Designed miniproteins, single chains, continued (5). Designs and how they scored, part 68

Each design is a single chain, and the fold is of that chain. pLDDT is the mean over its residues in the fold that is shown.

## One batch from the design tools (miniprotein)

Design m18495
Fold by ESMFold2-Fast:
Structure m18495 (fold): chain A 68 residues (1-68)
Amino acid sequence: EEDERLREIAERYPVSVEQAERMKKLSPYTEEVEKLIEIAKELGLKPATSAQLMAVRAEIARLGEERR
């Protein structure tokens, strides 16, 4: 499920297996991260590194916490 989506995202962007596993572990917001990446691609902007993907995931997690 979300685990597979995380792997697919990592395959599209040059990230290590270690980074992919960490992203899976750190956030239940895998789907939200993918949506944000899709929007960035439409604007011609897309993550090029694992660090950028991690930053995107952190921002999504922050927004999710604000719901509390």
Scores: mean pLDDT 50

Design m18496
Fold by ESMFold2-Fast:
Structure m18496 (fold): chain A 71 residues (1-71)
Amino acid sequence: TDDLLSQGQELLKKATEAGKQGDLDKAKELAKKAVELFEAARPDLRFEPVFVVDPATGEVTDVELITTEAA
């Protein structure tokens, strides 16, 4: 379980770096893979990737995962 979370965090870091480099499509793909790993590790939780972007440039400055539990 912890290994899946660690791999997910690594993919999320790569997603953030891709976004900062201006490759938003790659950032989204990597974030989606990270979410898959987090949900595999924690099937009781839901994860939503949120891209923090500069509205003036459209560049990704950060990638955040919002964790929610089934209501």
Scores: mean pLDDT 75

Design m18497
Fold by ESMFold2-Fast:
Structure m18497 (fold): chain A 72 residues (1-72)
Amino acid sequence: DDIKKLEKKYEEAVKKGDKKEAAEQAIKIGALYLNEGDIESAIKYFEEAIKLGDEELQKKAKEGLKLAELAK
């Protein structure tokens, strides 16, 4: 249930308007879904991180997205 814990942190960050924290949690969630083989969920969270993150977080999320697409 590490994913559920991170999803709650993500939702709380979004509610607070903390886009940086939300993007950081989304990257972590995406990486965990990728490790579990849930490629579609990984892609969705990396896409959300690109939408919410600054330039550095967008770069990390794009790297995760490329790995997820190669696994599909």
Scores: mean pLDDT 85

Design m18498
Fold by ESMFold2-Fast:
Structure m18498 (fold): chain A 66 residues (1-66)
Amino acid sequence: MLTDYAESVKELALELGFSEEEAQKVAEKVSLLPGTVQYRILETLKELMKTDKEKAKELFRQIING
């Protein structure tokens, strides 16, 4: 099951133009991490969405490919 943090991460991926399949893959990978790590990823992505969207996209690609 996706966590609330992973669902929020999925929403951010969709905002950046990732496909539903890519966004779901990121959310599933994030949901397997400890809750404290999920929270840190979400907060980092929220900050990058405001300051540097290209770095946010790079982080999403790293999660998809890692």
Scores: mean pLDDT 82

Design m18499
Fold by ESMFold2-Fast:
Structure m18499 (fold): chain A 119 residues (1-119)
Amino acid sequence: SLAGFLGALIGGLGAAAGGGLGGAAAAGGAGGAGAAAGPLGAVGGALAAALGAAAGGARGAETALEGLLGGIELREKYGKELGAQLAGGVAAVAGAAAGTGGAGRAAAVGGATAGALAA
């Protein structure tokens, strides 16, 4: 679902990109709980993850925003399910390509989680 996709993508990206134990735990938990709780829970999870990413600094916020905007754009262009799958795949590839930083790993994890959840 879109809500599950957004929760998983933003939660995963925010958790890893934010850095530190607190940031990772808070964002990851928010994303996971949101996905499980359905559409309204996923929106709440995405907001909490975005706040966690912002607290983690510019890189964390940038990665989370990039994932969110890419997901919304692809969903709008290609429809809910196909857009979510493409967004997950693109985020995973972008994370892998970004390489050595925590933000790169965050994008890869978020993308893989979003793709799995969308399937």
Scores: mean pLDDT 47

Design m18500
Fold by ESMFold2-Fast:
Structure m18500 (fold): chain A 55 residues (1-55)
Amino acid sequence: MKFLTEEEMLEFAKSLGLTPEHAIAIRKVLVENGEEEVTEEHIKEAKKLVEEAKK
């Protein structure tokens, strides 16, 4: 599954019960790693980044 737009990332995050903040974090992880597909590992990393940002 390939995500290149903010709108597609928001819809994906919503389908998983995640927040818009998680969608932004997932997209950032994908861009930094040069990857085009979302995996469970990217979702876990994004959740960690969002939680750390709230400290």
Scores: mean pLDDT 67

Design m18501
Fold by ESMFold2-Fast:
Structure m18501 (fold): chain A 60 residues (1-60)
Amino acid sequence: TAAALEALAAMELTPEEREGIELAKEAGRAVAAGVPEEVVEEVAERIRAAGERLEARLAA
């Protein structure tokens, strides 16, 4: 839920983890608001890119 994501975001996390949580909150709000699929796809791509960045950092 949005409240759970907000509580989690209040914790001290790495920049990558915080970015992922903020993107997830944005995606959740967009879906709840009935935003067009095109916009949701754009947000999903940004979440994917953030995940790939985190994966690359963890692999280093």
Scores: mean pLDDT 64

Design m18502
Fold by ESMFold2-Fast:
Formats: structure tokens, C-alpha cells, sequence
Structure m18502 (fold): chain A 69 residues (1-69)
């Protein structure tokens, strides 16, 4: 589910598994684009934060996305 993919991304980031986190985030974003545009936007913003190395802020934004599901 979308929730499971976001939770997987958060766990991977907390464990320093960047590649696994990016894969989960990409899958979550594609799924969200088909069902929840607001969540999709939050997931895209989290991806941008990760490109900037802002991991803790990305995790907070992913948790915000979960709260909107």
C-alpha cells in the first residue's frame, strides 16, 4: 500500500539505507500521483530535500504525508 511504501522509505532513511529509501519513495510517489495529489506533492518535496542532504527534514515531511492518508 502507499502507507507501507512511505513507512519503508522512513525506516530505510533512519537506517542510512539511502538507495532502498529512494526506491521506496519513487514507488510511493508514482502510486500517490494516481490517488492523492497532495500526498504526491509532499513525497516530491521529500525527494528534493534528500537531494540536498536534508535527511531529517525529509523524514518529517514523509511523516506529514502519512498523517494525511
Amino acid sequence: SLRDLIEEAIRALEEGRRTEALVALGRATQLAKQSDPEVAALLEEAGELLLQGRVEEAIRLLRKALSRL
Scores: mean pLDDT 87

Design m18503
Fold by ESMFold2-Fast:
Structure m18503 (fold): chain A 80 residues (1-80)
Amino acid sequence: SLTEEEKKLAEELFEYFKKRFDKIYDHYVNVQKLPKEEAIEAALGEVLRDLEDYARRHRIPSIVYNKVKEKIEKYAKEKL
């Protein structure tokens, strides 16, 4: 279970990477004209790579990283 500070950090990181996902997804759909499923997969892949790099560089606790990853994957899946 996350502490209150870890929950707040996870929420802040989720909000940031969610906005990034939305921008990348919008680009793939509206500029690249990818099918919805392919656009979701591509945007999710990019965002998860960025999240992993950010977590490593800023030494984000694994429990927070895993929670943010879970939330982003769920958000992307709900776009289907």
Scores: mean pLDDT 89

Design m18504
Fold by ESMFold2-Fast:
Structure m18504 (fold): chain A 59 residues (1-59)
Amino acid sequence: SYRIAAVNSQELKEKIEAILATSTDPEADLERSGFRIMGYGENTLVVGKGKDYAVLERV
């Protein structure tokens, strides 16, 4: 699973936390919710929506 490591918007944080709390496939559910997968790191996933972004890390 993932947790939020960084996010630049409170609204985005709340939406991501809701998805992460209930999802069995967070990447697919984020994309379905209109997020762009911007990149993958060793233990990180960067997602964007509009001009906002979040960095998620594996737990």
Scores: mean pLDDT 83

Design m18505
Fold by ESMFold2-Fast:
Structure m18505 (fold): chain A 80 residues (1-80)
Amino acid sequence: SSTEFAKLYAEYYAKLSKMDDKQLIEEAERVAREGLASDDEEVRTLGKFLLGTIEQYKAGKVPKIAVINNTALLLAKLEG
C-alpha cells in the first residue's frame, strides 16, 4: 500500500542519513545493482537512475541528499 511504502521510505531515508559518505556510496551502489537485476521494469528504472545519481554525486554535480532520496525510494520498492 502507499502507506506502507511511505513508512519504508521514511525509515530507509532516516537510516541512510546517518551514514558517512563512504558507507552511503557503498550501500547505494549495492542497492542500484540489486535494482538493475530485478524483473520489475519500475525497479530496474529506479536502479538505473540511482546509478546515474551516484556518478553525478561523485562528480560534484548533485547534493548528497539526492543519493539518500533515490536509495531510500529503491529500498522501499525492493522491500514492498
Scores: mean pLDDT 89

Design m18506
Fold by ESMFold2-Fast:
Structure m18506 (fold): chain A 69 residues (1-69)
Amino acid sequence: SKEELEKALERMKKGLEELKKTVDLDPALVEQAEKLLEEAERYLKEGNEEKARELMIQASDLLVRGAAL
């Protein structure tokens, strides 16, 4: 549901803020992840839950790969 995705998006944004404080991440990867989460929020406002979910998955994958490198 939209409400569930909004809560998940908020948790991801908070998680990224905490990760930025504790892990030395590539600033370019952080910027890309932030842009993906911002686009996901826009799509949720438009009611496009599928596209929002896709962008959230992309942001998550990017951060996991960035933290491993």
Scores: mean pLDDT 80

Design m18507
Fold by ESMFold2-Fast:
Order: C-alpha cells, then structure tokens, then sequence
Structure m18507 (fold): chain A 70 residues (1-70)
C-alpha cells in the first residue's frame, strides 16, 4: 500500500517535471530571439543558459511534488 502510493507520487512528480521541460522548450526560441533583438545576446549561449535554467526548474518541481505528496 505505502510502496504503491510512493510509486504513484514519483510518477506524478515525473509528469510535472516533464511538462515543465516541454513548456520551457516551447518558449526558448522566442526568449532567445527577444534577448538577441533587445540586448545583442549570443543566441547559442542564451539558448544553452535557458535550457539549464529550465532543467533546474523541472528538478525543483519534481522534488517539491515528492516532498508535498502532490
């Protein structure tokens, strides 16, 4: 019972993290274009930095869901 509940919680945490990554990926091109247009930022470096931020955010979401049980 407890093991099944933990597995379900882990699956929920993974789904939230995956959705965060997918949503983040969709906004990267627009954000990079805006940064390049407004500040002259290097698009390749900006894209890599944003990807790391989104990945870190997804991991934080996963841990928060696990810690709270939802």
Amino acid sequence: AAAARRAALDAEADRHAQQTLENGEKVIPETVALLQAETGADPEKARETLKKVIENGAENVREQVRARGA
Scores: mean pLDDT 78

Design m18508
Fold by ESMFold2-Fast:
Structure m18508 (fold): chain A 55 residues (1-55)
Amino acid sequence: MLSAEQRERALAVITELLKQGKGTGEEIRAALAKEGIELSDEELDRLGVEAALQL
């Protein structure tokens, strides 16, 4: 499970990648791994939906 700080960072990274058209799950996971964040498929899906709603 993510801390609140990790969740905010993950959401920001996902939102920025979606704005750049780099929205594949593999691209998002690679970017988050650089930040030390590892997501399950379910967590990635939920955060992806939340990020898309913020666009």
Scores: mean pLDDT 77

Design m18509
Fold by ESMFold2-Fast:
Structure m18509 (fold): chain A 61 residues (1-61)
Amino acid sequence: DWATAQLQDPDIVSEDAYDLGLQGASQERKDAFVAAVEAVGGADIAALARQAFDQGLQQAK
């Protein structure tokens, strides 16, 4: 479905993860998002999600 397709797209996943980081999302929310990405898109895309989230968190104001 549409949600599953989004979790398999590295560009969309990176943007969503970065935005969550920028918003200062909790570690629990990060872990839930990464777990969902890993289950659907695999470990490589999940690794990109972790990296993008951390980059967003570093840029958070």
Scores: mean pLDDT 78

Design m18510
Fold by ESMFold2-Fast:
Structure m18510 (fold): chain A 63 residues (1-63)
Amino acid sequence: SDLEDARRSLEAAERALAAGDYAAALTGAHQAVILAKKSGDEELLKRAEEVLRRARAGLGLAP
């Protein structure tokens, strides 16, 4: 389901972020945002957007 796919993608992105792999975290977070929007889960979307923000910051990108 979109909800389960969003959760798995978010967890992978969070693990990449914890490992300092900002490029993988960015890719995973983008996917998690798309899937969270499709699922309608506002809390997953909020978590995915936070991972995206932190991954972008780790890469020196603008918010």
Scores: mean pLDDT 84

Design m18511
Fold by ESMFold2-Fast:
Structure m18511 (fold): chain A 57 residues (1-57)
Amino acid sequence: DEKIKKAAEELRKGEEEATRLAIEGRVDEAQALGKKTLEEAIKKYGKEAVEKALKSL
């Protein structure tokens, strides 16, 4: 449960930052950040926790 909460927080922060970059026209950086955020969350918390975090939102 704690891992799911932390994964959700990191995914949310990464998505907010990626959205800001995309609005600024920095689409390549936004895409790279989104991918990096997902990969790091899976590395830290595991794929199951990340999937549950995405579904719990």
Scores: mean pLDDT 80

Design m18512
Fold by ESMFold2-Fast:
Structure m18512 (fold): chain A 55 residues (1-55)
Amino acid sequence: SLIDSLTETERKVYRLLLQNPNLSLKEIAELLGISQSTVSAHLKNVEKKLGKKLR
C-alpha cells in the first residue's frame, strides 16, 4: 500500500483529511500540536508519495 510509505505524522495528516477534507492547515496544526508550516510540508510529502493532490 502507498500509505505504508508515509511516516507516522504524514499518515496522521492524511487520515485527518480523509475524515474532514475541509480542515484548514491551522486546524490540522492545532489537532497535531505542530506548526502550520510543518503541516504544509507533510501535506506536500503525502501528495508526492501518493501521486495525487489532496487540496
Scores: mean pLDDT 83

Design m18513
Fold by ESMFold2-Fast:
Structure m18513 (fold): chain A 59 residues (1-59)
Amino acid sequence: MDELLEKIKEMAKDLPEEDQKDILEIAKEMLEEGMPEEVVLKYAEGMIDAIKTRRRIAE
């Protein structure tokens, strides 16, 4: 697995399994489409932060 995908997986490890899978799958597809690493990371971080914020508020 690319270092980028490993980094995203580590950041998403506290998220629900479905969210982790979706984020990694989307990131992989973006990379395969030739999107820049920086753009892919930005999208992944945004999704992770949104999910974490929602869950943190719920607790």
Scores: mean pLDDT 76

Design m18514
Fold by ESMFold2-Fast:
Structure m18514 (fold): chain A 120 residues (1-120)
Amino acid sequence: MIELVESGGGTFKEGSSVTLSGKISGPVESINLISWWRQAPGEPLRFIASISGDGSKTYFAEEVKGRASISYDKANKTAYLNLKDLKVEDTATYYYVADAIVDGVPLLVFGQGTQLTVVK
């Protein structure tokens, strides 16, 4: 069975930084793409950042560009989203999504969501 564990959420001060992590455990043959998405109160689900499974290509949404970085530790199957200069509008549930091969089948593996709350 494939498990995806998200961590690093919680309540943070405006202007601080946070690192969210997502780890896949269990028998995964390969990971092709990792992405982070968020859903803020009253907003649709939005793309934030992605990194290819080999770490060579990254993409960022405009609203976080310059404040976000993404990395992937392939050996530990752990992806990190770092957000700096946090704003109250970064308050959202964040979702880790991996495009993975499991038992020869391409699957999208979703995290359960981790809540980030930014306060003044």
Scores: mean pLDDT 83

Design m18515
Fold by ESMFold2-Fast:
Structure m18515 (fold): chain A 100 residues (1-100)
Amino acid sequence: MTSLLSAIKLRFMARSLTDPKLAEALKAFARKDYDGAIKILEEMIKENPNDAELYLFLGVVYFEAKDYDKAIEAFEKALELDPSNEIARELIKIAKEKKK
């Protein structure tokens, strides 16, 4: 159950090494400042609305915040932008199960 979220968290960390704005979002997320992380990711998405990976990161932040409805919305948007993303598809299933 944890391995798919961990895979996206690793991608979040890797990309943050070359993206200072994403590094600030990751720093907020690591401190469990989910609102801070969401705000930064939403600003990045506004600048890059077709970046599927930003929606994956947003979905993971909502999932850890236990906002499963918003997590599903973010993962579904990532899957719309990249239909081959099996991780997004599986995370949608996991979030739906957590919503029970």
Scores: mean pLDDT 84

Design m18516
Fold by ESMFold2-Fast:
Structure m18516 (fold): chain A 70 residues (1-70)
Amino acid sequence: SEQQELDDIAKANEAAVKAARTGVAQGLSDEEIRKLAEDAASKYVSPEEAKRIATAVVQGLRDAAAVRAA
């Protein structure tokens, strides 16, 4: 159902964000953080969707850092 698809996307996003935050705390590069986020998201969604989610999460972290630096 559409509800189940939305629930899976939500779980993938939550997993990707948690993995990305762990990577940031460990001082990992953007590429390493993206891979961790993609791997976490891939447990819930397709490879294509996992890559999209991971890319968005890394971009969100960059945008947040740029705002803090300004």
Scores: mean pLDDT 81

Design m18517
Fold by ESMFold2-Fast:
Structure m18517 (fold): chain A 55 residues (1-55)
Amino acid sequence: APKRERLEPTEEAKELYKKLLEGKLSEEEAQEILADEELTAQLLTLNSERVEALR
């Protein structure tokens, strides 16, 4: 787990994460996330952070 200086997620990752939470994520957007490993990692990081905040 990279505990070193955390890279700030891109605006695209943040936008996709918000759409995911609102249930507005399209199949096209989901496919784009799966095609991009970095984008997927950023979304997983945002999701993990939110899940921990909710707990």
Scores: mean pLDDT 71

Design m18518
Fold by ESMFold2-Fast:
Structure m18518 (fold): chain A 66 residues (1-66)
Amino acid sequence: MSKEEIKEIVKKALEETNGDLVAAGIKVGEAVGIDPSVALEILAKNKDKSIEEMAEAAAEELMKKL
């Protein structure tokens, strides 16, 4: 899975959950094939950023776990 695909998954999850990081972490974890708790931790580190910036940073960190 490419970084751009992961970024789109994260962006959609954040948009669909209206900033509910727990629900977004579950969606990202399921879509990417990573533990939802790890996905949540990555999203929580970037919670103060815009959706685009959070998706970019999270995608980069998720790529390191794959």
Scores: mean pLDDT 80

Design m18519
Fold by ESMFold2-Fast:
Structure m18519 (fold): chain A 70 residues (1-70)
Amino acid sequence: MSLEELIEKLKQAAEELKETDPEKSAKLFQEAKRAQAVKDNLPKLSASEREEAEKALIKQLEETLKELGV
């Protein structure tokens, strides 16, 4: 799954939780915003730093979604 798809999936999960768990929803929107900011800054990094940052971010987002059971 691409970084873009993972960010969109987090936003979707946050929207779905707005009425049942607004606190968790807010945290997911924060994670999605942070992930988007990192993604937007990837082109400013060296090739090796970009690969490491992207890999770390993907792993973090996948773990967050896994903890949500999605």
Scores: mean pLDDT 80

Design m18520
Fold by ESMFold2-Fast:
Structure m18520 (fold): chain A 76 residues (1-76)
Amino acid sequence: SREEIEKTIEEIKELVEKGKKSKDKEEQIKLLEEAIKLLEEAIDKLIYGNIGTQEDLEELKKLLEEVKKELEEVKK
């Protein structure tokens, strides 16, 4: 349902915020990797389930790109 997608987006945003605020690089990596996994799963559900709008899909894809960029920066 759309409510489930909305809750998933909120969970992902919370994980990203925790990752950004973490002082431990290992914990940051773990949190960001978990966020990426959830984002990829949510995107798949939207594409294959035809559940979300184009707007929802765009938001998730943008967030995925941002999180992947942050993860690459932290891994250095």
Scores: mean pLDDT 77

Design m18521
Fold by ESMFold2-Fast:
Structure m18521 (fold): chain A 74 residues (1-74)
Amino acid sequence: MSAEELARRAAELGRRAAEAEAERLKEEYGLSDEEVAEVAEEAARRAGAAARKLAEEDAALAEEVLRELEAAVA
């Protein structure tokens, strides 16, 4: 996989993870819909950036990061 493809997948997983937690975050911390959306966008940005950097240095390590993100969502 290219660094760009890994970054896109990581960003998608990060967003999904944040969205899956959205309901709990609203209940636990009283977050607004806007705050939850911001958290999801931040998670996507951070995951994508980290995956891109790792993919350029070590593609296998980048794949491990994606696997960890998927496990965190599951």
Scores: mean pLDDT 73

Design m18522
Fold by ESMFold2-Fast:
Structure m18522 (fold): chain A 60 residues (1-60)
Amino acid sequence: DVFDKFDKDGDGVIDKEELEELLKSLGFDVNVDFVLRAVDRDGDGVIDRAEFEGFLTGLL
């Protein structure tokens, strides 16, 4: 649902810019770099579906 809407490439990952847009759309005023670091500890700069679902579940 939400992941597919922000996964513009359709390849199963969300990049930093897409994550920032998503967070702002949900009304969260947080630093995207801080969120990305918390979710993607490897520092790859992208979030796969599993990492995204884990983050969203922890946030809710």
Scores: mean pLDDT 70

Design m18523
Fold by ESMFold2-Fast:
Structure m18523 (fold): chain A 65 residues (1-65)
Amino acid sequence: SAEEKVEELERAVEEGNAEEARRAAQELKELADAGKVSQEQGDRAALAVANGPSKEAARAAMNAE
């Protein structure tokens, strides 16, 4: 679900796992394209990338679109 992908992205960014952050962001993008992500879920994903403690994981997530 979109909620699970948001939580996965938040956790991956917090832990500095760039590969998992990128994968979660990509899957969340696919769900958003299908109309399955709420505005609140999208905003939370963006905040996780912007405010996460790992700059490398955040950068990888951004590159995943």
Scores: mean pLDDT 71

Design m18524
Fold by ESMFold2-Fast:
Structure m18524 (fold): chain A 67 residues (1-67)
Amino acid sequence: MPREELEEEAAVAMARMIAAIAKISGDYREGAERLRRLAEELEESHPEAAREARELAEELEELAEEA
């Protein structure tokens, strides 16, 4: 695989890990903030990873607001 594809895969895995940790710990707000920052950093270079990070951040924000 090209390096760019591997880097994007790694970024997606990182976003998913941040979301999973937030769900397990209940730190939804902190998890969402981390994912939003990750999405901003990745938006230009890795748009697919940025999109997934934003979607996960929105999910965590909704969970935080429901409580």
Scores: mean pLDDT 80

Design m18525
Fold by ESMFold2-Fast:
Structure m18525 (fold): chain A 65 residues (1-65)
Amino acid sequence: VTKETAFAIRIIGIGVEKGSSVKVELKDDEIEVTLNSKSKKDAEAAKKAIEEEAKKLGLKVKVHF
């Protein structure tokens, strides 16, 4: 399992847990994540959690909502 695959699985779980729909696109040197959430607060919480996981794995992430 690659770092990117492990990260994608984890962030999908984070998004679902926080009530957001998550779209993940793997690019050459960056992972792009699109969040769709009922509230900006939930989207911001999910974004912070995703960015924290990315830092642990040394991955570059761009989050949109």
Scores: mean pLDDT 73

Design m18526
Fold by ESMFold2-Fast:
Structure m18526 (fold): chain A 68 residues (1-68)
Amino acid sequence: SELFFELLKKAWEAVEKGDLEELQKVLREAMKRLSETDARNLLLSAAMKAIELGNKEALELVKKLLEE
């Protein structure tokens, strides 16, 4: 759970800053280190944050990773 919240915070900060490279890095780290369920929940949370902030590029990045 600690790792989940650490990666979630980093993903949200990357969306807020528009740092797509950092966002992709954090989300791929989540996919490698978390359970499948926790990784999906983190990716969906990042997508919701991107929608909230109107960051279309971040949303498309998360969508692409969810489709892999």
Scores: mean pLDDT 88

Design m18527
Fold by ESMFold2-Fast:
Structure m18527 (fold): chain A 93 residues (1-93)
Amino acid sequence: DEKRREAVEFSTRSLEKMAETADEIIKKAQEAGSEVLTRAAEAIRRIELTSKDHRLVREQVERLARALAYGDKEDVERVARELEEEAERIERE
């Protein structure tokens, strides 16, 4: 669907900014009571700090954007957990 494709691109851009300013987004997510978004933002930040690889960060942001575009709460929760697991894996190296 064209509408979903456009929404994903827009969300990806928004989440790229989120990766750059994770602190600000974490604050907003906490105020909104969204623990899942806070955890996802923190995981992306950890990946960025450890790898300093914007390409890798962009890939993770894009995954989260797709989950948000589908409006599926379970997908968003799953992606947040996968992001945390990837952050731990990268830090372990």
Scores: mean pLDDT 67

Design m18528
Fold by ESMFold2-Fast:
Structure m18528 (fold): chain A 62 residues (1-62)
Amino acid sequence: MEERAREIALEAARKQVAEDPSLTEEELKTMVRVALLALGLDEETAERLAEEIAKEVMEERK
């Protein structure tokens, strides 16, 4: 459940950053959080995973 949602969100986040290189970590985190909530995750889990995903994707840009 959570593993699949994280994988989907991570892929979407990478695509979003590739399409808009000016996107900030905070903006990406917000977008990912909204996507995770739409997948049925609770607010706390969505927020935590969004933080992890945003950091991972932004680190890949370095």
Scores: mean pLDDT 79

Design m18529
Fold by ESMFold2-Fast:
Structure m18529 (fold): chain A 65 residues (1-65)
Amino acid sequence: GPLREEVIRLLMEKMGKSREEAERVLDQLLANGVSLEDIKRAILEAKDAEELERRLLQLYLQAQS
């Protein structure tokens, strides 16, 4: 859907990943209970790729709890 495509584009831009790598990261997070909305917020709030990776890891760990 539109939100999924927006998140893939943002992951590619923020982390310098290919579309295929961005889709893999997104699908892994979604499979582990992280929402598209939470992922989008993390991308928009992170100042750089390092902070984004840290925020995505925190979302993943929270979803596993």
Scores: mean pLDDT 87

Design m18530
Fold by ESMFold2-Fast:
Structure m18530 (fold): chain A 76 residues (1-76)
Amino acid sequence: MTIEIEGGEGEIFSKLLQLIARGELKPDTKIIVRTDGEEKVLTPEEAEKYLQSLISKELTDAVDAAIARNKARLAA
């Protein structure tokens, strides 16, 4: 089976999470991820790793935003 998911990183994250949560990711499934002109073909195992990397990126971005907000508040 081949599953195609397309969109920005947030949409890819949401779609991958839904596929895993619904048990639609079978061991022999190929996942084609298309993001901003990039195409990746992933196994279910690779898709799990990719999802973990997206979680880490989102967390890092949230921390950076919080730091920037605190610095702006301190400068006021």
Scores: mean pLDDT 72

Design m18531
Fold by ESMFold2-Fast:
Structure m18531 (fold): chain A 73 residues (1-73)
Amino acid sequence: DEEELKKLIEKYEKIVKEKPNSKEAVDAYKVIGALYYRLEEYEKAIEYYEKALELDPEDEAAKKRLEYIKSEL
């Protein structure tokens, strides 16, 4: 359900706003990226995975997902 996914995105966006530059923000960005990917909003998915990598450049999960999305689109 798109509405449920959008509500979940709002929840994780609040985490980023409350705790910027934190491990919780990195995890929230990865979740938001995955949710936008499920919505087929690929440009937004890329944006949020890149934000996760800006905070944690060594996050292998975010790096591999971002590389996959960019290579397949």
Scores: mean pLDDT 85

Design m18532
Fold by ESMFold2-Fast:
Structure m18532 (fold): chain A 79 residues (1-79)
Amino acid sequence: SDLLRKAEEYRELAEQFEKAGDLATAASYYDMAGDYYERAGDLERAAEEYERAAQLYKEVGDDKLSRELAEKAEQLKAK
């Protein structure tokens, strides 16, 4: 689907920026990938992407976004 294609594109961008050391940009792209997977109904992949984003936001000091995305991932796993 178009949603899955966009999720994969944002995940690939996230991995590229993470590899380059731009963790804040990588986190935002993992968050976008998670959103598109969630909209596509792939809750397992959405949770994985939100967990990666949460981890990177924690590393760059955005504790609020880290907690919000980690909680969102746990809620999706409970479904």
Scores: mean pLDDT 89

Design m18533
Fold by ESMFold2-Fast:
Structure m18533 (fold): chain A 75 residues (1-75)
Amino acid sequence: SMAERRQRIAQLVLEAAREIDKIYKENLTEQQKKEKVSEIARRLEAEVRAIDPRLRVTIEYDLKTGTITVRFERL
């Protein structure tokens, strides 16, 4: 059902957000953190697209504040 697909996507987003929060807490350079966050964002986009090919998800992360912004766009 569409509700089940939305729930799966919500779970993937929460998992990605948790991994990004962990990276923020690691003793890494800003460049290394950006690279790891970029990989998580690319994986999330691919996984969401596999579930719903008409849905684009993007993650933005502010390394200074730890703020995560998730955007959804219907294609």
Scores: mean pLDDT 82

